Designed miniproteins, single chains, continued (5). Designs and how they scored, part 31

Each design is a single chain, and the fold is of that chain. pLDDT is the mean over its residues in the fold that is shown.

## One batch from the design tools (miniprotein)

Design m17125
Fold by ESMFold2-Fast:
Structure m17125 (fold): chain A 71 residues (1-71)
Amino acid sequence: SLLEKAKKVKEALEKVGFDPKQVDDLLNALRGKGLTGVSSPYNHGRIRKALGDEGISVEDAEELLTLASKL
């Protein structure tokens, strides 16, 4: 499901040391803006690696977040 895929994105980010509140803030910043919409303190390379390690592309993560916001 879309919610299950969104949870995987959250889990991937939490594994690299983001707390749950920072993950929610980051996912909101990514929605519709991609990684270029994220500023300090978020690290683009760290985020990209975390998503990649779980087999999630940045494009897929953005799509999942956009769809989840409509549910």
Scores: mean pLDDT 59

Design m17126
Fold by ESMFold2-Fast:
Structure m17126 (fold): chain A 68 residues (1-68)
Amino acid sequence: TLEELIEEAKRLLEEGKRKGNEEAVKYAQEALEHLRLAKQYAEQGDFASANAHLQKAKEYIEKARELL
């Protein structure tokens, strides 16, 4: 779910900060921003834009995960 992705991105952000991995922190922050936009567009009924931001968020979560 969207909520599970937000929780995952927040965990990756915390882990990146603890490990001093600035690149992982940046990717986790980008993921959170795209998840915020995905939620906003979904609430407006713009599912095409919501899905585009959701996909981008998943890509950034994967990049952050690879660095940690």
Scores: mean pLDDT 89

Design m17127
Fold by ESMFold2-Fast:
Structure m17127 (fold): chain A 80 residues (1-80)
Amino acid sequence: SELERRLEAAVEQYDRQVKERLTEEGRRAGEEALREAGAVLPEKEREEKIEELAKQHEAEVLAQEGAKSQEWQEKLLQDQ
């Protein structure tokens, strides 16, 4: 179905935008957390830690949003 293909393409675009936004937010949050904790690390190790924290944050938010999105989708289907 043409509509199904268009829906899939739209979902892929939104998924990419969400991932990019979450990556940026995760990196910022990781940076702030490391500074607040007073962790004095070499720049390379600090960057690696921030990237790791950003990935963890992204995974957690995506898991939570995935659950909420599925619940919202199911609710829409049940209301009809």
Scores: mean pLDDT 68

Design m17128
Fold by ESMFold2-Fast:
Structure m17128 (fold): chain A 71 residues (1-71)
Amino acid sequence: SAEEYYEKGKEAYAKGDYLEAIELYQKAIALDPNFAEAYYNLGKAAAALGANDVAAKYRAKALALDPDLPT
């Protein structure tokens, strides 16, 4: 499920495996295109890799889906 990929992505992020986290969050988004938290955490993982433009894009998408997400 989208939630299962999201949870695996969070686990990968916690281990510092940012590229794996991004792939898992992308799989979550593929199953649930409105999964705001997955976009938010994908942006966070992208920022950890220095991809600040990609991070900003996904943060904006997350906020558009759920304006109550922490900035």
Scores: mean pLDDT 85

Design m17129
Fold by ESMFold2-Fast:
Structure m17129 (fold): chain A 61 residues (1-61)
Amino acid sequence: MEEAKELLEKGKEYLKEGKFEEAIELYNKAEEIFRKEGDLEGEMEVAVAVLEVAVLKVLGF
C-alpha cells in the first residue's frame, strides 16, 4: 500500500521544516501500517527516520 510510504515522505518534509512533533506523528502512523502489512523493510525505514529525529534533537536542532 502507498499510504505508509506517503506518510513517511510527508514526515520527512515536516522534519526538513523543523516540525519534529508532526514528523514523529506521521512516522508512527506509517510504522503502524507497515506492521499490519508485515513490511519489515518499511518498519526498518521508519526506525531509521525516527533515529534521525532523535539525533537532531540531541544536537539541539
Scores: mean pLDDT 78

Design m17130
Fold by ESMFold2-Fast:
Structure m17130 (fold): chain A 64 residues (1-64)
Amino acid sequence: SEEEKLFLELLKALKEGEEEKALELLKKLLKSGLPEEIVEERLLEAAKLIGKEELARKLLEKAK
């Protein structure tokens, strides 16, 4: 799905440290129609696995 593609691109941007690109992708995900809390939960779990939880939390705050 489009949402899965955006998630994969977001995780790649997070891993590469591309904060601006990651923020844009996160904003697109939040507007995709998925419940906001599901997006946040899924992103934080994935980011924790790649050692980017703090950056993910920062981007979630900026996206609001």
Scores: mean pLDDT 82

Design m17131
Fold by ESMFold2-Fast:
Structure m17131 (fold): chain A 55 residues (1-55)
Amino acid sequence: MSEEEKRILEESAKKLSKLLGVSEEDALKALKELVESGEFTPKEILEELERLEAQ
Protein backbone atom coordinates (compact mmCIF):
# COMPACT_ATOMS: atom_id res chain seq x y z
CA MET A 1 0.00 0.00 0.00
CA SER A 2 1.39 3.42 -0.95
CA GLU A 3 2.04 6.24 1.55
CA GLU A 4 -0.84 8.20 -0.04
CA GLU A 5 -3.25 5.24 0.28
CA LYS A 6 -2.14 4.73 3.90
CA ARG A 7 -2.84 8.41 4.67
CA ILE A 8 -6.30 8.22 3.03
CA LEU A 9 -7.09 5.05 5.00
CA GLU A 10 -6.03 6.65 8.32
CA GLU A 11 -8.20 9.72 7.55
CA SER A 12 -11.12 7.38 6.69
CA ALA A 13 -10.59 5.44 9.95
CA LYS A 14 -10.93 8.68 11.97
CA LYS A 15 -14.21 9.51 10.18
CA LEU A 16 -15.59 5.98 10.60
CA SER A 17 -14.56 5.96 14.29
CA LYS A 18 -16.66 9.11 14.90
CA LEU A 19 -19.65 7.83 12.87
CA LEU A 20 -19.82 4.38 14.54
CA GLY A 21 -18.47 5.23 18.00
CA VAL A 22 -15.64 2.67 17.70
CA SER A 23 -11.90 3.12 18.24
CA GLU A 24 -9.74 4.45 15.38
CA GLU A 25 -7.74 1.19 15.63
CA ASP A 26 -10.86 -0.98 15.13
CA ALA A 27 -12.06 1.27 12.29
CA LEU A 28 -8.66 1.10 10.56
CA LYS A 29 -8.64 -2.73 10.83
CA ALA A 30 -12.12 -2.98 9.26
CA LEU A 31 -11.16 -0.60 6.42
CA LYS A 32 -7.93 -2.53 5.71
CA GLU A 33 -10.00 -5.74 5.39
CA LEU A 34 -12.36 -4.03 2.90
CA VAL A 35 -9.41 -2.87 0.75
CA GLU A 36 -7.74 -6.33 0.94
CA SER A 37 -11.03 -7.97 -0.20
CA GLY A 38 -10.79 -5.90 -3.42
CA GLU A 39 -14.34 -4.53 -3.07
CA PHE A 40 -13.26 -0.93 -2.36
CA THR A 41 -10.27 1.35 -2.90
CA PRO A 42 -9.12 3.69 -0.09
CA LYS A 43 -10.35 6.67 -2.17
CA GLU A 44 -13.85 5.16 -2.61
CA ILE A 45 -14.08 4.53 1.16
CA LEU A 46 -13.12 8.15 1.91
CA GLU A 47 -15.72 9.50 -0.57
CA GLU A 48 -18.53 7.40 0.99
CA LEU A 49 -17.59 8.45 4.54
CA GLU A 50 -17.52 12.13 3.51
CA ARG A 51 -21.05 11.72 2.11
CA LEU A 52 -22.24 10.15 5.39
CA GLU A 53 -20.70 13.02 7.41
CA ALA A 54 -22.55 15.56 5.20
CA GLN A 55 -25.90 14.14 6.38
Scores: mean pLDDT 79

Design m17132
Fold by ESMFold2-Fast:
Structure m17132 (fold): chain A 58 residues (1-58)
Amino acid sequence: EEVEKLAEEARKLAEELGLPVFTPDSTYYDAAAGEDRPLTKAELEAIVANLRDLKAQE
């Protein structure tokens, strides 16, 4: 639910910035776990925050 909302926001921001698009199905390599897995809410929040920062620099 929240993960889907964050993924959608990340997708919109990435699209507006011309960056790679994220979806809820995107996988992420978790260095702590040592394997690929679906993005967590915290990771999506970090991605959204970084994309917002990039957009704010426009």
Scores: mean pLDDT 65

Design m17133
Fold by ESMFold2-Fast:
Structure m17133 (fold): chain A 55 residues (1-55)
Amino acid sequence: GLAEALLADPEFARAVARLAGVPAEELLEAARRGDSEKLQEVLDRLRSRGVEVDG
């Protein structure tokens, strides 16, 4: 899932954070905590920009 991908690759996490318009540190904290609501917001923003995300 997205959280696993973000935690496995911090550079990918920073890129996702920039695309979604959130701080990278906030996104990484959400991934570590398993904050599904915050991660879903990020996914929704990426999808609205035409980025394919594999859930």
Scores: mean pLDDT 75

Design m17134
Fold by ESMFold2-Fast:
Structure m17134 (fold): chain A 66 residues (1-66)
Amino acid sequence: IDSVIKRLRDWAERVKKTLSPEQQQQLDKLLEETEKRLREANGDEDKISLVVQEFSDRVQEILDQN
């Protein structure tokens, strides 16, 4: 689970360089919520997969904002 969280953080740090301050704040909040949900999944692969998919969908919403 730590490796998944690390990958999401590394990806986010790279993407943040292309985002507005408002989008960066939204992404940071989403990451915090996603990390919490991943920890709550307690290694359940099905739950982890669902959380990662939801994160991806929410990221797309942030990127599609003005």
Scores: mean pLDDT 76

Design m17135
Fold by ESMFold2-Fast:
Structure m17135 (fold): chain A 60 residues (1-60)
Amino acid sequence: GPLSREEAEAIARELGERYGLSEEEVRRLADGLVKMSEAGMSKETAVALAEAEARAAAER
């Protein structure tokens, strides 16, 4: 099924810990995960795109 808000927030927090993201960046990742899931994107694809964004953000 689609990602729940709680699941998206948990995934975003884990990515924030791994990539050293700010609280604001973690919130944006969680919002993006929910939005992608609501648009019909698979959980696996949404998580992969969120991880790519987290990695890119860590290099800024």
Scores: mean pLDDT 82

Design m17136
Fold by ESMFold2-Fast:
Structure m17136 (fold): chain A 112 residues (1-112)
Amino acid sequence: NPIEEITRELLRKRDDPAAIFIAYKLVKAINKLRKLSKEELRELMERATEIAERLIKEGYTPEEIIRRILEELGFDEEEIEKIMKIIKENYEELENEFIDLMGEVEGERVRE
């Protein structure tokens, strides 16, 4: 799964798992509506993570951060509502998937 591979790379390189989780939820939801290439998924994950890191520091809530990222990426209001609904309906699954990915990366670090 290219989204999972990219997420593991980001978890190894960046120290903001909350921002990476926001990007993960958002990109998984977008990919359900639009089938994206591995290159498009990578660009979208990196851009979403950078925007999320900035907005977390500014004190925005996770829901406001997701909405603002989608607005900055040029999604219209109808597309934003569809993406937000996908995230809400799949939240527990997305959280469990992300926790597993964090555990995999942490397990690699403990091998020293």
Scores: mean pLDDT 84

Design m17137
Fold by ESMFold2-Fast:
Structure m17137 (fold): chain A 58 residues (1-58)
Amino acid sequence: GAIATVKYDYTSTHDDVLNLNKGEKIEILEELNTITVKATSLTTGKSGNILKSLISKV
């Protein structure tokens, strides 16, 4: 999928949401809706949902 860079640190208590660190690289697996994508962290290997506003496509 497309590679993107995390723009801001983000933490969530929800199991379905991916915790993110600024500068982390992610791979977009699926676009779920206009505000949310499913992605895998290339740093941790974890998958989850993230807000599109938190990432910038490479």
Scores: mean pLDDT 79

Design m17138
Fold by ESMFold2-Fast:
Structure m17138 (fold): chain A 52 residues (1-52)
Amino acid sequence: SVYDIAYRGARSLGLPEEVAEEVGRLAEELAKQGLSEEEAVSEAFRRVTGKL
């Protein structure tokens, strides 16, 4: 669910599929570490897009 939300968000912003997959995967990991769904998605976005 967190993966799907983050992935779809990244794709809706025009990011490539491989980048959207990385955002989704990282968001799921962050949520597992105790971040809220919203914080996990936001933080994953920031970390992945900061590398671009």
Scores: mean pLDDT 82

Design m17139
Fold by ESMFold2-Fast:
Structure m17139 (fold): chain A 64 residues (1-64)
Amino acid sequence: SEIEKELKEKVEELKKENEERNKEILEEAKKNNWSPVEHFKRLADNVGEYVDKLIELRKEAKEK
């Protein structure tokens, strides 16, 4: 269906965004000499945002 196609494309887009953000976080960690705990916290926060976006995307798809 069109909805399934759109959902798949948006999921791939979010995955790429998440991967790019993880690279940014790594570079910031190096630049700012973050502790392993701080670096992990930032990665965990980014994963949380990614999951929240996936949940919202699925919700929107079901309401169409």
Scores: mean pLDDT 80

Design m17140
Fold by ESMFold2-Fast:
Structure m17140 (fold): chain A 50 residues (1-50)
Amino acid sequence: MEEDRKELERYAKELADREIKNKGNLSTAISRARFAGLDVAAKKLEEAKK
């Protein structure tokens, strides 16, 4: 489970970068990342939402 989370986080970071570039629905993306336990991706999205 923990190992899967780390791989998901790497993947999510890549997707987060694209979402940040588009600056679309950051709030939704943040909620999704947090719910999935992807803290690193969520932080990146939060910073971009600023």
Scores: mean pLDDT 69

Design m17141
Fold by ESMFold2-Fast:
Structure m17141 (fold): chain A 111 residues (1-111)
Amino acid sequence: MLRERLARIAAPESVEAALADLEAGADVAVVGTLASDAAAGEELLDWLRREGLVEDGLLIEVTEEQLAADREALLAAAREIGRALALDGRRVAVVDPDPELAAALRAGAAE
């Protein structure tokens, strides 16, 4: 069930990393979606909270236009979000269909 739910949002390469984050005891799930898929991201966050796998969640909505036009700004924002959560003492699980955005957020959280 968990792997199947993560695979609905995450890129295939990112599913194992998201599972590892959750198994390591993440405090916060950060779920990225296209704005058109926001309901799926909210459903995943609600499920993770109900199962007691995380205490909190953040949904990050992006548009196709932002991914095409503002990609470097989105990558910088993802790193900053990761860094802010790490400075707040939060362990993060990252679920994003874009593997570069997922990697940027994890890089920020590791600093």
Scores: mean pLDDT 82

Design m17142
Fold by ESMFold2-Fast:
Structure m17142 (fold): chain A 58 residues (1-58)
Amino acid sequence: MPSIEELINELMALFSTLSPEQQKTFLPKISEALRLAQEDPEKGKELLLEVIEQLRKS
């Protein structure tokens, strides 16, 4: 399973490819995932993976 740092790097790379409208839509989820990763790394990783999967399909 990727590290939190690897997941954040993947997330940032995908986020940079999004339109401004999509960025606004995903920003709250990304913010929550990053916050959760600092408080609870195991749950943060799960949420980061979920957001990354959604971004890849967008």
Scores: mean pLDDT 79

Design m17143
Fold by ESMFold2-Fast:
Structure m17143 (fold): chain A 55 residues (1-55)
Amino acid sequence: SMEQIQQVRKETLKETNKVVEDSEKNGWSQDELDKQLQKIADEARKKLEEIRKKE
């Protein structure tokens, strides 16, 4: 549903912002930050694909 898609987008934004803030506070390498961001993007994509299949 559209509501589930919006929820996934909202959660993805919150997780992305948190990871960026944590990386700055903890001095993560760019490589580590990129890996965490890619993981978030992959998980969001998978959730969106599952929602589309349940139409």
Scores: mean pLDDT 80

Design m17144
Fold by ESMFold2-Fast:
Structure m17144 (fold): chain A 89 residues (1-89)
Amino acid sequence: SKKIEELEKKVKENPNDAKALTNLAGLYYMEGKYEEAIEYAKKSYELENGKNPKALGILSRAYYELGKYEEGDYYLEKARKLVEEGIKD
């Protein structure tokens, strides 16, 4: 989509834009591109030292869609802990 192309360009120009990476991952997830959603959400998660509840939520859901329930549960639990600590995007 045009929005994905715009975010891909932004990420190419600034590879450390965690917000753009998270938004791009979310759009890939919405289009059923779960492997790409995981790739970009993981990059965003790593850039923010694991303090990215939105990226963690995308990781959890995308892993569930791929039938990888253990990985999905792992990222969901991390997201819950961050929200309980008052940390949010």
Scores: mean pLDDT 85

Design m17145
Fold by ESMFold2-Fast:
Structure m17145 (fold): chain A 55 residues (1-55)
Amino acid sequence: KIEELKKKFVEAMEKAVEAAREYRRTGDPEHRERLLKAMDEAVKAYKELQKALEE
């Protein structure tokens, strides 16, 4: 369970980094929206991991 949550968090972080690179390169509003969504997913994964560690 915890290992799976760690993997999801790492994958979400990797997606956020990739989205940030694309937005940095293009400045495109569509890429900005993808970055914000990826960051939100990473935050959600982090909170789920924290809850599991406190259980």
Scores: mean pLDDT 80

Design m17146
Fold by ESMFold2-Fast:
Structure m17146 (fold): chain A 53 residues (1-53)
Amino acid sequence: MEEREVTNEVDLAKLILEEAKKGDERAKVPAEEFLQSPNPEVQKLAEEALKYL
């Protein structure tokens, strides 16, 4: 996955997961938005983030 992964919704969801791991409640809103994403990888990352919040 060369260029297709560079700055996509999946990458943003990973950043939100890292913020959630730090206990930042501000990550909750974008995580809930990503949970509505049609991309299963994004949904998994959002579910993981919400587990830390």
Scores: mean pLDDT 75

Design m17147
Fold by ESMFold2-Fast:
Structure m17147 (fold): chain A 82 residues (1-82)
Amino acid sequence: MEKAKEYLEKGEELYKQGKLEEAKEYYEKALELDPNYSKAYDNLAVVLKKMGKEEEAKEYLEKSIELGVEELVRGVEKVVSR
C-alpha cells in the first residue's frame, strides 16, 4: 500500500534526525496498514535497540526475519521456523 510505504519513509527520515520516538510511531502506523511489511519490523527493531529496549527490539527483529523468509527475498539472521 502506498500509505504504508509513505509512513515507512517518514519514519526513516525521523530516525536520521535522531527523533527515535516519532520514528517508532510512523513505523507502527505503517504496520497498522500492512502487518506483513517486514522492512517496518526491521526498522522498529533498529529504533528500539538504539533506545535501549533490547527485548522489544529482538521481538520485532524475529518477526521481520520470519516475514522475510516467507517472501524468499534473502536471509538476514538465522530464522527459527519449523
Scores: mean pLDDT 74

Design m17148
Fold by ESMFold2-Fast:
Structure m17148 (fold): chain A 60 residues (1-60)
Amino acid sequence: NLYERAGIVAGRHAAEKGWDEAQVEAVLKTVSEQLRAAGASDEEIEAFEKAFRKAYEEAK
């Protein structure tokens, strides 16, 4: 799943940069809006967000 893999990479980057929860939520909102504009389904966006949050929490 391309969106899940993208979420993992992005979440790890957020942790590496030391982003706090507020920064993570702001970025997830922006990226999810961009993905929706690009034609991603709600299921694909949810897969991205879930993978991002999991990778972020595991890497920090």
Scores: mean pLDDT 85

Design m17149
Fold by ESMFold2-Fast:
Structure m17149 (fold): chain A 67 residues (1-67)
Amino acid sequence: GPVDEEEVKEALALIGIAILKLTAERSTDPEVRERLNKAIEEAQKLLDEGKPDEAIEVLRQAFKEID
């Protein structure tokens, strides 16, 4: 059957959180670690509230800032 769109969005957000966690763990810059940890906490809170689209946007902004 077709994959639920909300389920796909939730999975993408979880993948984004995992990547940011690994990036934060490997970062030697405390300012970068703090920013990434804040984004992870905000995205997790949004997922817990059933807001995967908003979680994905938080993660997208965090990824943009680590260039």
Scores: mean pLDDT 82

Design m17150
Fold by ESMFold2-Fast:
Structure m17150 (fold): chain A 70 residues (1-70)
Amino acid sequence: MKEKAIKLLEEMRKKYSSDEEVVKAVEAGIKAIEQGNFHTAREVADNLIRYGDEELKKKAKEIIALLEQS
């Protein structure tokens, strides 16, 4: 579960590598998952849904689903 969520976040980091704010948010999400801080990881995903484009929103929803399956 955690590995799949981190992999999706790493894919986002690569795709949005020119957007420093998206990269920082994604890195914070990866760190939160690695530390078991799922509340912070969910907040990062919720922000990506709120402010991202349609593709970013879809991937963020997949991350939330993976975190809920824990």
Scores: mean pLDDT 78

Design m17151
Fold by ESMFold2-Fast:
Structure m17151 (fold): chain A 78 residues (1-78)
Amino acid sequence: SLEEERRRVFAELARRLQKIMTLPASELVEAQRALLEGDLERAREILNKAIDKYAKTPEQKEEARRIVDEALERLREL
């Protein structure tokens, strides 16, 4: 189903982000909710705000934003 595919893509996104930085579960839950509702821009806003707050270096911010952008483009094509 579309919902299962969206959940799978988000789970992969969350795992990749958690490998490079620590993000609170609350922000990930809110982003997933927006994404499952099809609101990709809200999901992007939530994730980018969390990345800006919790990333330790500019390099981590850039890598995390690339991961988010890649996942959202994949979801946009579903």
Scores: mean pLDDT 84

Design m17152
Fold by ESMFold2-Fast:
Structure m17152 (fold): chain A 63 residues (1-63)
Amino acid sequence: MVKELKEEAKAFAKEMVKMGVSEDDAIETAYFKLEMALLRAGVSREEAEKIAKEVAEEIRKEL
C-alpha cells in the first residue's frame, strides 16, 4: 500500500537525522528509496516521482 511506503520513508528520514545525517541528505535519501519502492510496486515513473516529491516536502515540515 502506498500509504505504508510513505510512513516507512518518513520513519527512515527521522532515523537518519538522529544518526547525525543532515536534514537535506536524509530527505534526499528517503525520496530516492520511496521512488524506487513505488516503481517496484508497479507505479509509473511520473506518478512515483510526484508522490516521492510530495512526501519529501511533508518530511521537511516534520523535521
Scores: mean pLDDT 82

Design m17153
Fold by ESMFold2-Fast:
Structure m17153 (fold): chain A 68 residues (1-68)
Amino acid sequence: MSRRELVQRVAQRIAREGLARGLSHDLVSAAVREFVAWADAHPDASEEEMRAQGDRIVAEAAARQAAA
């Protein structure tokens, strides 16, 4: 799997988990954009690091939505 394919898979997972948690499409879109920007800034990030970052972004978005 290429790095581009890996980033795309993690982004798709973020979208699925965000929607499953009840995040709006706007928040899901923002979470995906945040992850892609993070991945671009961290070219040496491992698959484990990318997945952990994706999970963190979704959790933070869900927490912000719950607090609003």
Scores: mean pLDDT 83

Design m17154
Fold by ESMFold2-Fast:
Structure m17154 (fold): chain A 65 residues (1-65)
Amino acid sequence: LEVTSEDLALLERLDGGAVPKVVDPEQRSAIRELQRRHGLPVDGVPDGRTKIAVGRLLQQVRELE
């Protein structure tokens, strides 16, 4: 997984990568974009693969801080 400017924006929209099980339409849109960019099923649901992708992106972002 690679961090892009778009991924950083998506993480910010998801409150720094805290992916809740219940999401607003705006957060759901962000999840769908993240899923699309990482080749995951685009359903807006933060499943295990989606959470792993978010976690890896968040870890890489923190390494840049």
Scores: mean pLDDT 67

Design m17155
Fold by ESMFold2-Fast:
Formats: structure tokens, sequence, C-alpha cells
Structure m17155 (fold): chain A 84 residues (1-84)
């Protein structure tokens, strides 16, 4: 059995990985969505305890919503602000 933090981290990775797969393999996601998904996957892999924080951002990216939270995570992970 997983604890809640492990479940939240897994949900974050799955949501972001779906966006990344659709963007890279099917071309149905914007560049900002792909970049945001890459940043969120990297962030949760660096610190799985952030799963609860990152899950709503991963879902927003999947919907095409590049929120300030997504931009901040991309800046944190890549050292550069996400364009647009």
Amino acid sequence: PLDQAEIDAAVTEVAAAVTLSLGRNQGVMSEAQVRGAEAIIEAVRRDPSRGAELTPLALAVMRGEITDGVIEVAEEVFGERLER
C-alpha cells in the first residue's frame, strides 16, 4: 500500500507523462504544454513530497492552462521562464 504522498507523486507523473506523450508522439499539445509537463515530471522526481502541490499543475497543463504555478516550476527546473 502507498501512502498519500506516494499516490500524489504517482498521479502527478502520470498526468504529466500523458501530456508529454501526446505532445511528442501525436503532436496534439502546444510547446508550452510539453515544456510544462517536462518541468513538472522533473520537479516531482526531484521531490516526490511535492505531489499534492504539482498534481493540479499537471492537470492544468493537460487542459492547456499555463498558470503562473506552471511557469514558476519551469523556471525552477530549467533556470529559464517558460515562453508565453
Scores: mean pLDDT 78

Design m17156
Fold by ESMFold2-Fast:
Structure m17156 (fold): chain A 67 residues (1-67)
Amino acid sequence: SAAEHARQAIEHLRKAKEALRKGDYEKAAEHARLAIRHAQEAEALGLDTSDTIREAQEVLREAERGL
C-alpha cells in the first residue's frame, strides 16, 4: 500500500540519519537509497512524500561525500 511504502521510507530515513550521525557512511547511503525508493513508490500510489525524498537525497549526498 501507499501508506506502507511511506512508513518504510520514514523508517529508512531515520536509520540513514542515525548511521550518518555515527559516521557509518556506507549504511547511511544504503538506508537513504531505500528511503528514496519507498518514498517514490508511495508517490506513484498517490501519497505526497516530496519532503521525505528531498531529505533522503540530502542524507545520501552527505553520506557519499564521506565515502
Scores: mean pLDDT 90

Design m17157
Fold by ESMFold2-Fast:
Structure m17157 (fold): chain A 100 residues (1-100)
Amino acid sequence: MENAEKEIEELKKKIEEETDPYKRAVHLLSLGNTYFDLGKYEEAVKAYEEAIKLLEEVDPDSPTLMFAYLNLARAYEKLGETEKAEEYIRKAQEVADRFA
């Protein structure tokens, strides 16, 4: 958790400068994970949602999208948003079925 603020700043800069939507989504997932580890669950949700939107367009049948949905569901569970968490767990299962 040392230098987490610096990591967030570096990730935000990478996201702003990245033109490849898949790579931008990966940086957004890393940003979401960093916020989650800091207990900033609302910020984690926003970062995961932006990553998911990009992944749904460029890589809809990937393990990366499946794990993005699972991470978003976990963040919603931390916020007490049980119905939203269950929705994203179902979406992760649907993606898993496509590459299983």
Scores: mean pLDDT 85

Design m17158
Fold by ESMFold2-Fast:
Structure m17158 (fold): chain A 64 residues (1-64)
Amino acid sequence: SLFPSERETRATLLIMSGSIALKNGDIEEAREYYEKAAELMDEEEKEELLKEMEEKIAKVKEEL
């Protein structure tokens, strides 16, 4: 589809918010955003997103 669903749009905005929180060093806020985005996804997409989240958090912790 050329137009994303409302669910897909919400998930994207939550992921973007999580990424911004990570750039600001707000790890717990970022985790909350990614977890909310994962709730809007299918099981396989959820697992992949949560794995990506943990990898990004680990990198931020090494830089802090």
Scores: mean pLDDT 79

Design m17159
Fold by ESMFold2-Fast:
Structure m17159 (fold): chain A 59 residues (1-59)
Amino acid sequence: GFAAELVDVMATGGLSDEEIRDLLDALGLSDEEKNRVLEALRRGDREEATRLIERALRR
């Protein structure tokens, strides 16, 4: 799905932390949600990053 593909691009696409934050901001994530996604990506926890994005998009 969209969130999983987005997480793959963020994890493998060579994006900076700033570029990832800007992308998540464009999707309407809060500062707290952006920080949680970024921390999950830093840990290599793509499943958690995907879940966080899906939750934010399913408002």
Scores: mean pLDDT 83

Design m17160
Fold by ESMFold2-Fast:
Structure m17160 (fold): chain A 61 residues (1-61)
Amino acid sequence: SLAERILEAESAEAVAQIVQDAGLTHPEVVQLMAALYRETDPERFAELKRRLAEVVAKIEQ
């Protein structure tokens, strides 16, 4: 799933490519992507990725 691919991504750029390829334009996704690009703490980055994956999983329904 897209959510699993996001969780496996190692960088904000990798997550952005997955989101772009999937055509995701939801405001929540855009805001979380902006937060991922600004986050320098690995633990907080992982939390933001999990939140983004949850949002994407709901969109895939």
Scores: mean pLDDT 81

Design m17161
Fold by ESMFold2-Fast:
Structure m17161 (fold): chain A 63 residues (1-63)
Amino acid sequence: MEWTGASVYVEGDEERSRRLAEELREDMANGEGWAERALRDAEGSGDEDTIESIEKMMEKAKK
């Protein structure tokens, strides 16, 4: 988060990656996460570029 003064390289941190993986698993288990909502919004607006980007991120999360 920018406002908390977090490092711009935080995504390379093992502790952060583990925490994000747990959050993603919980979101997917609930059937509704930020990615699912963003995908629905993009589909509603017809923004195909955004749909493609979100689908790519979701595929990566399933790896």
Scores: mean pLDDT 58

Design m17162
Fold by ESMFold2-Fast:
Structure m17162 (fold): chain A 61 residues (1-61)
Amino acid sequence: MPSEEEILEELKKLAEEMLAAGTPAEVVKHSLTQLIRREIEDPELAEKLIEELNKYIEELA
């Protein structure tokens, strides 16, 4: 099972790849938020990952 840090790094990498491909930041945020909420069973962990990822995407865009 990947760690919380490993999951976040994979999500950041995916976000960077989507942004580099020309995907709008709002679409990246929405798509990855939906993915996290579906795949991560712990709602507290899911919300923490969503918050950290959205902050990261905002700083890249």
Scores: mean pLDDT 80

Design m17163
Fold by ESMFold2-Fast:
Structure m17163 (fold): chain A 61 residues (1-61)
Amino acid sequence: ADAQTDLIDAIVEDALKRVLAGEMSEEEAKAAIRAELAARGFPQAVIDAAVAELTARLKAA
């Protein structure tokens, strides 16, 4: 199991649930993901992929 992938998935899932519950906007959720992953030292490509995953999951919901 890749602990970094599990962490990113958890961050995206939490953001998704909060957007669907009306607790934050999609733009606030994207900003929160970018800030959290950047603070943890993830490269820009990983951050962009996580934001794209949130967008894809919101469209599927």
Scores: mean pLDDT 82

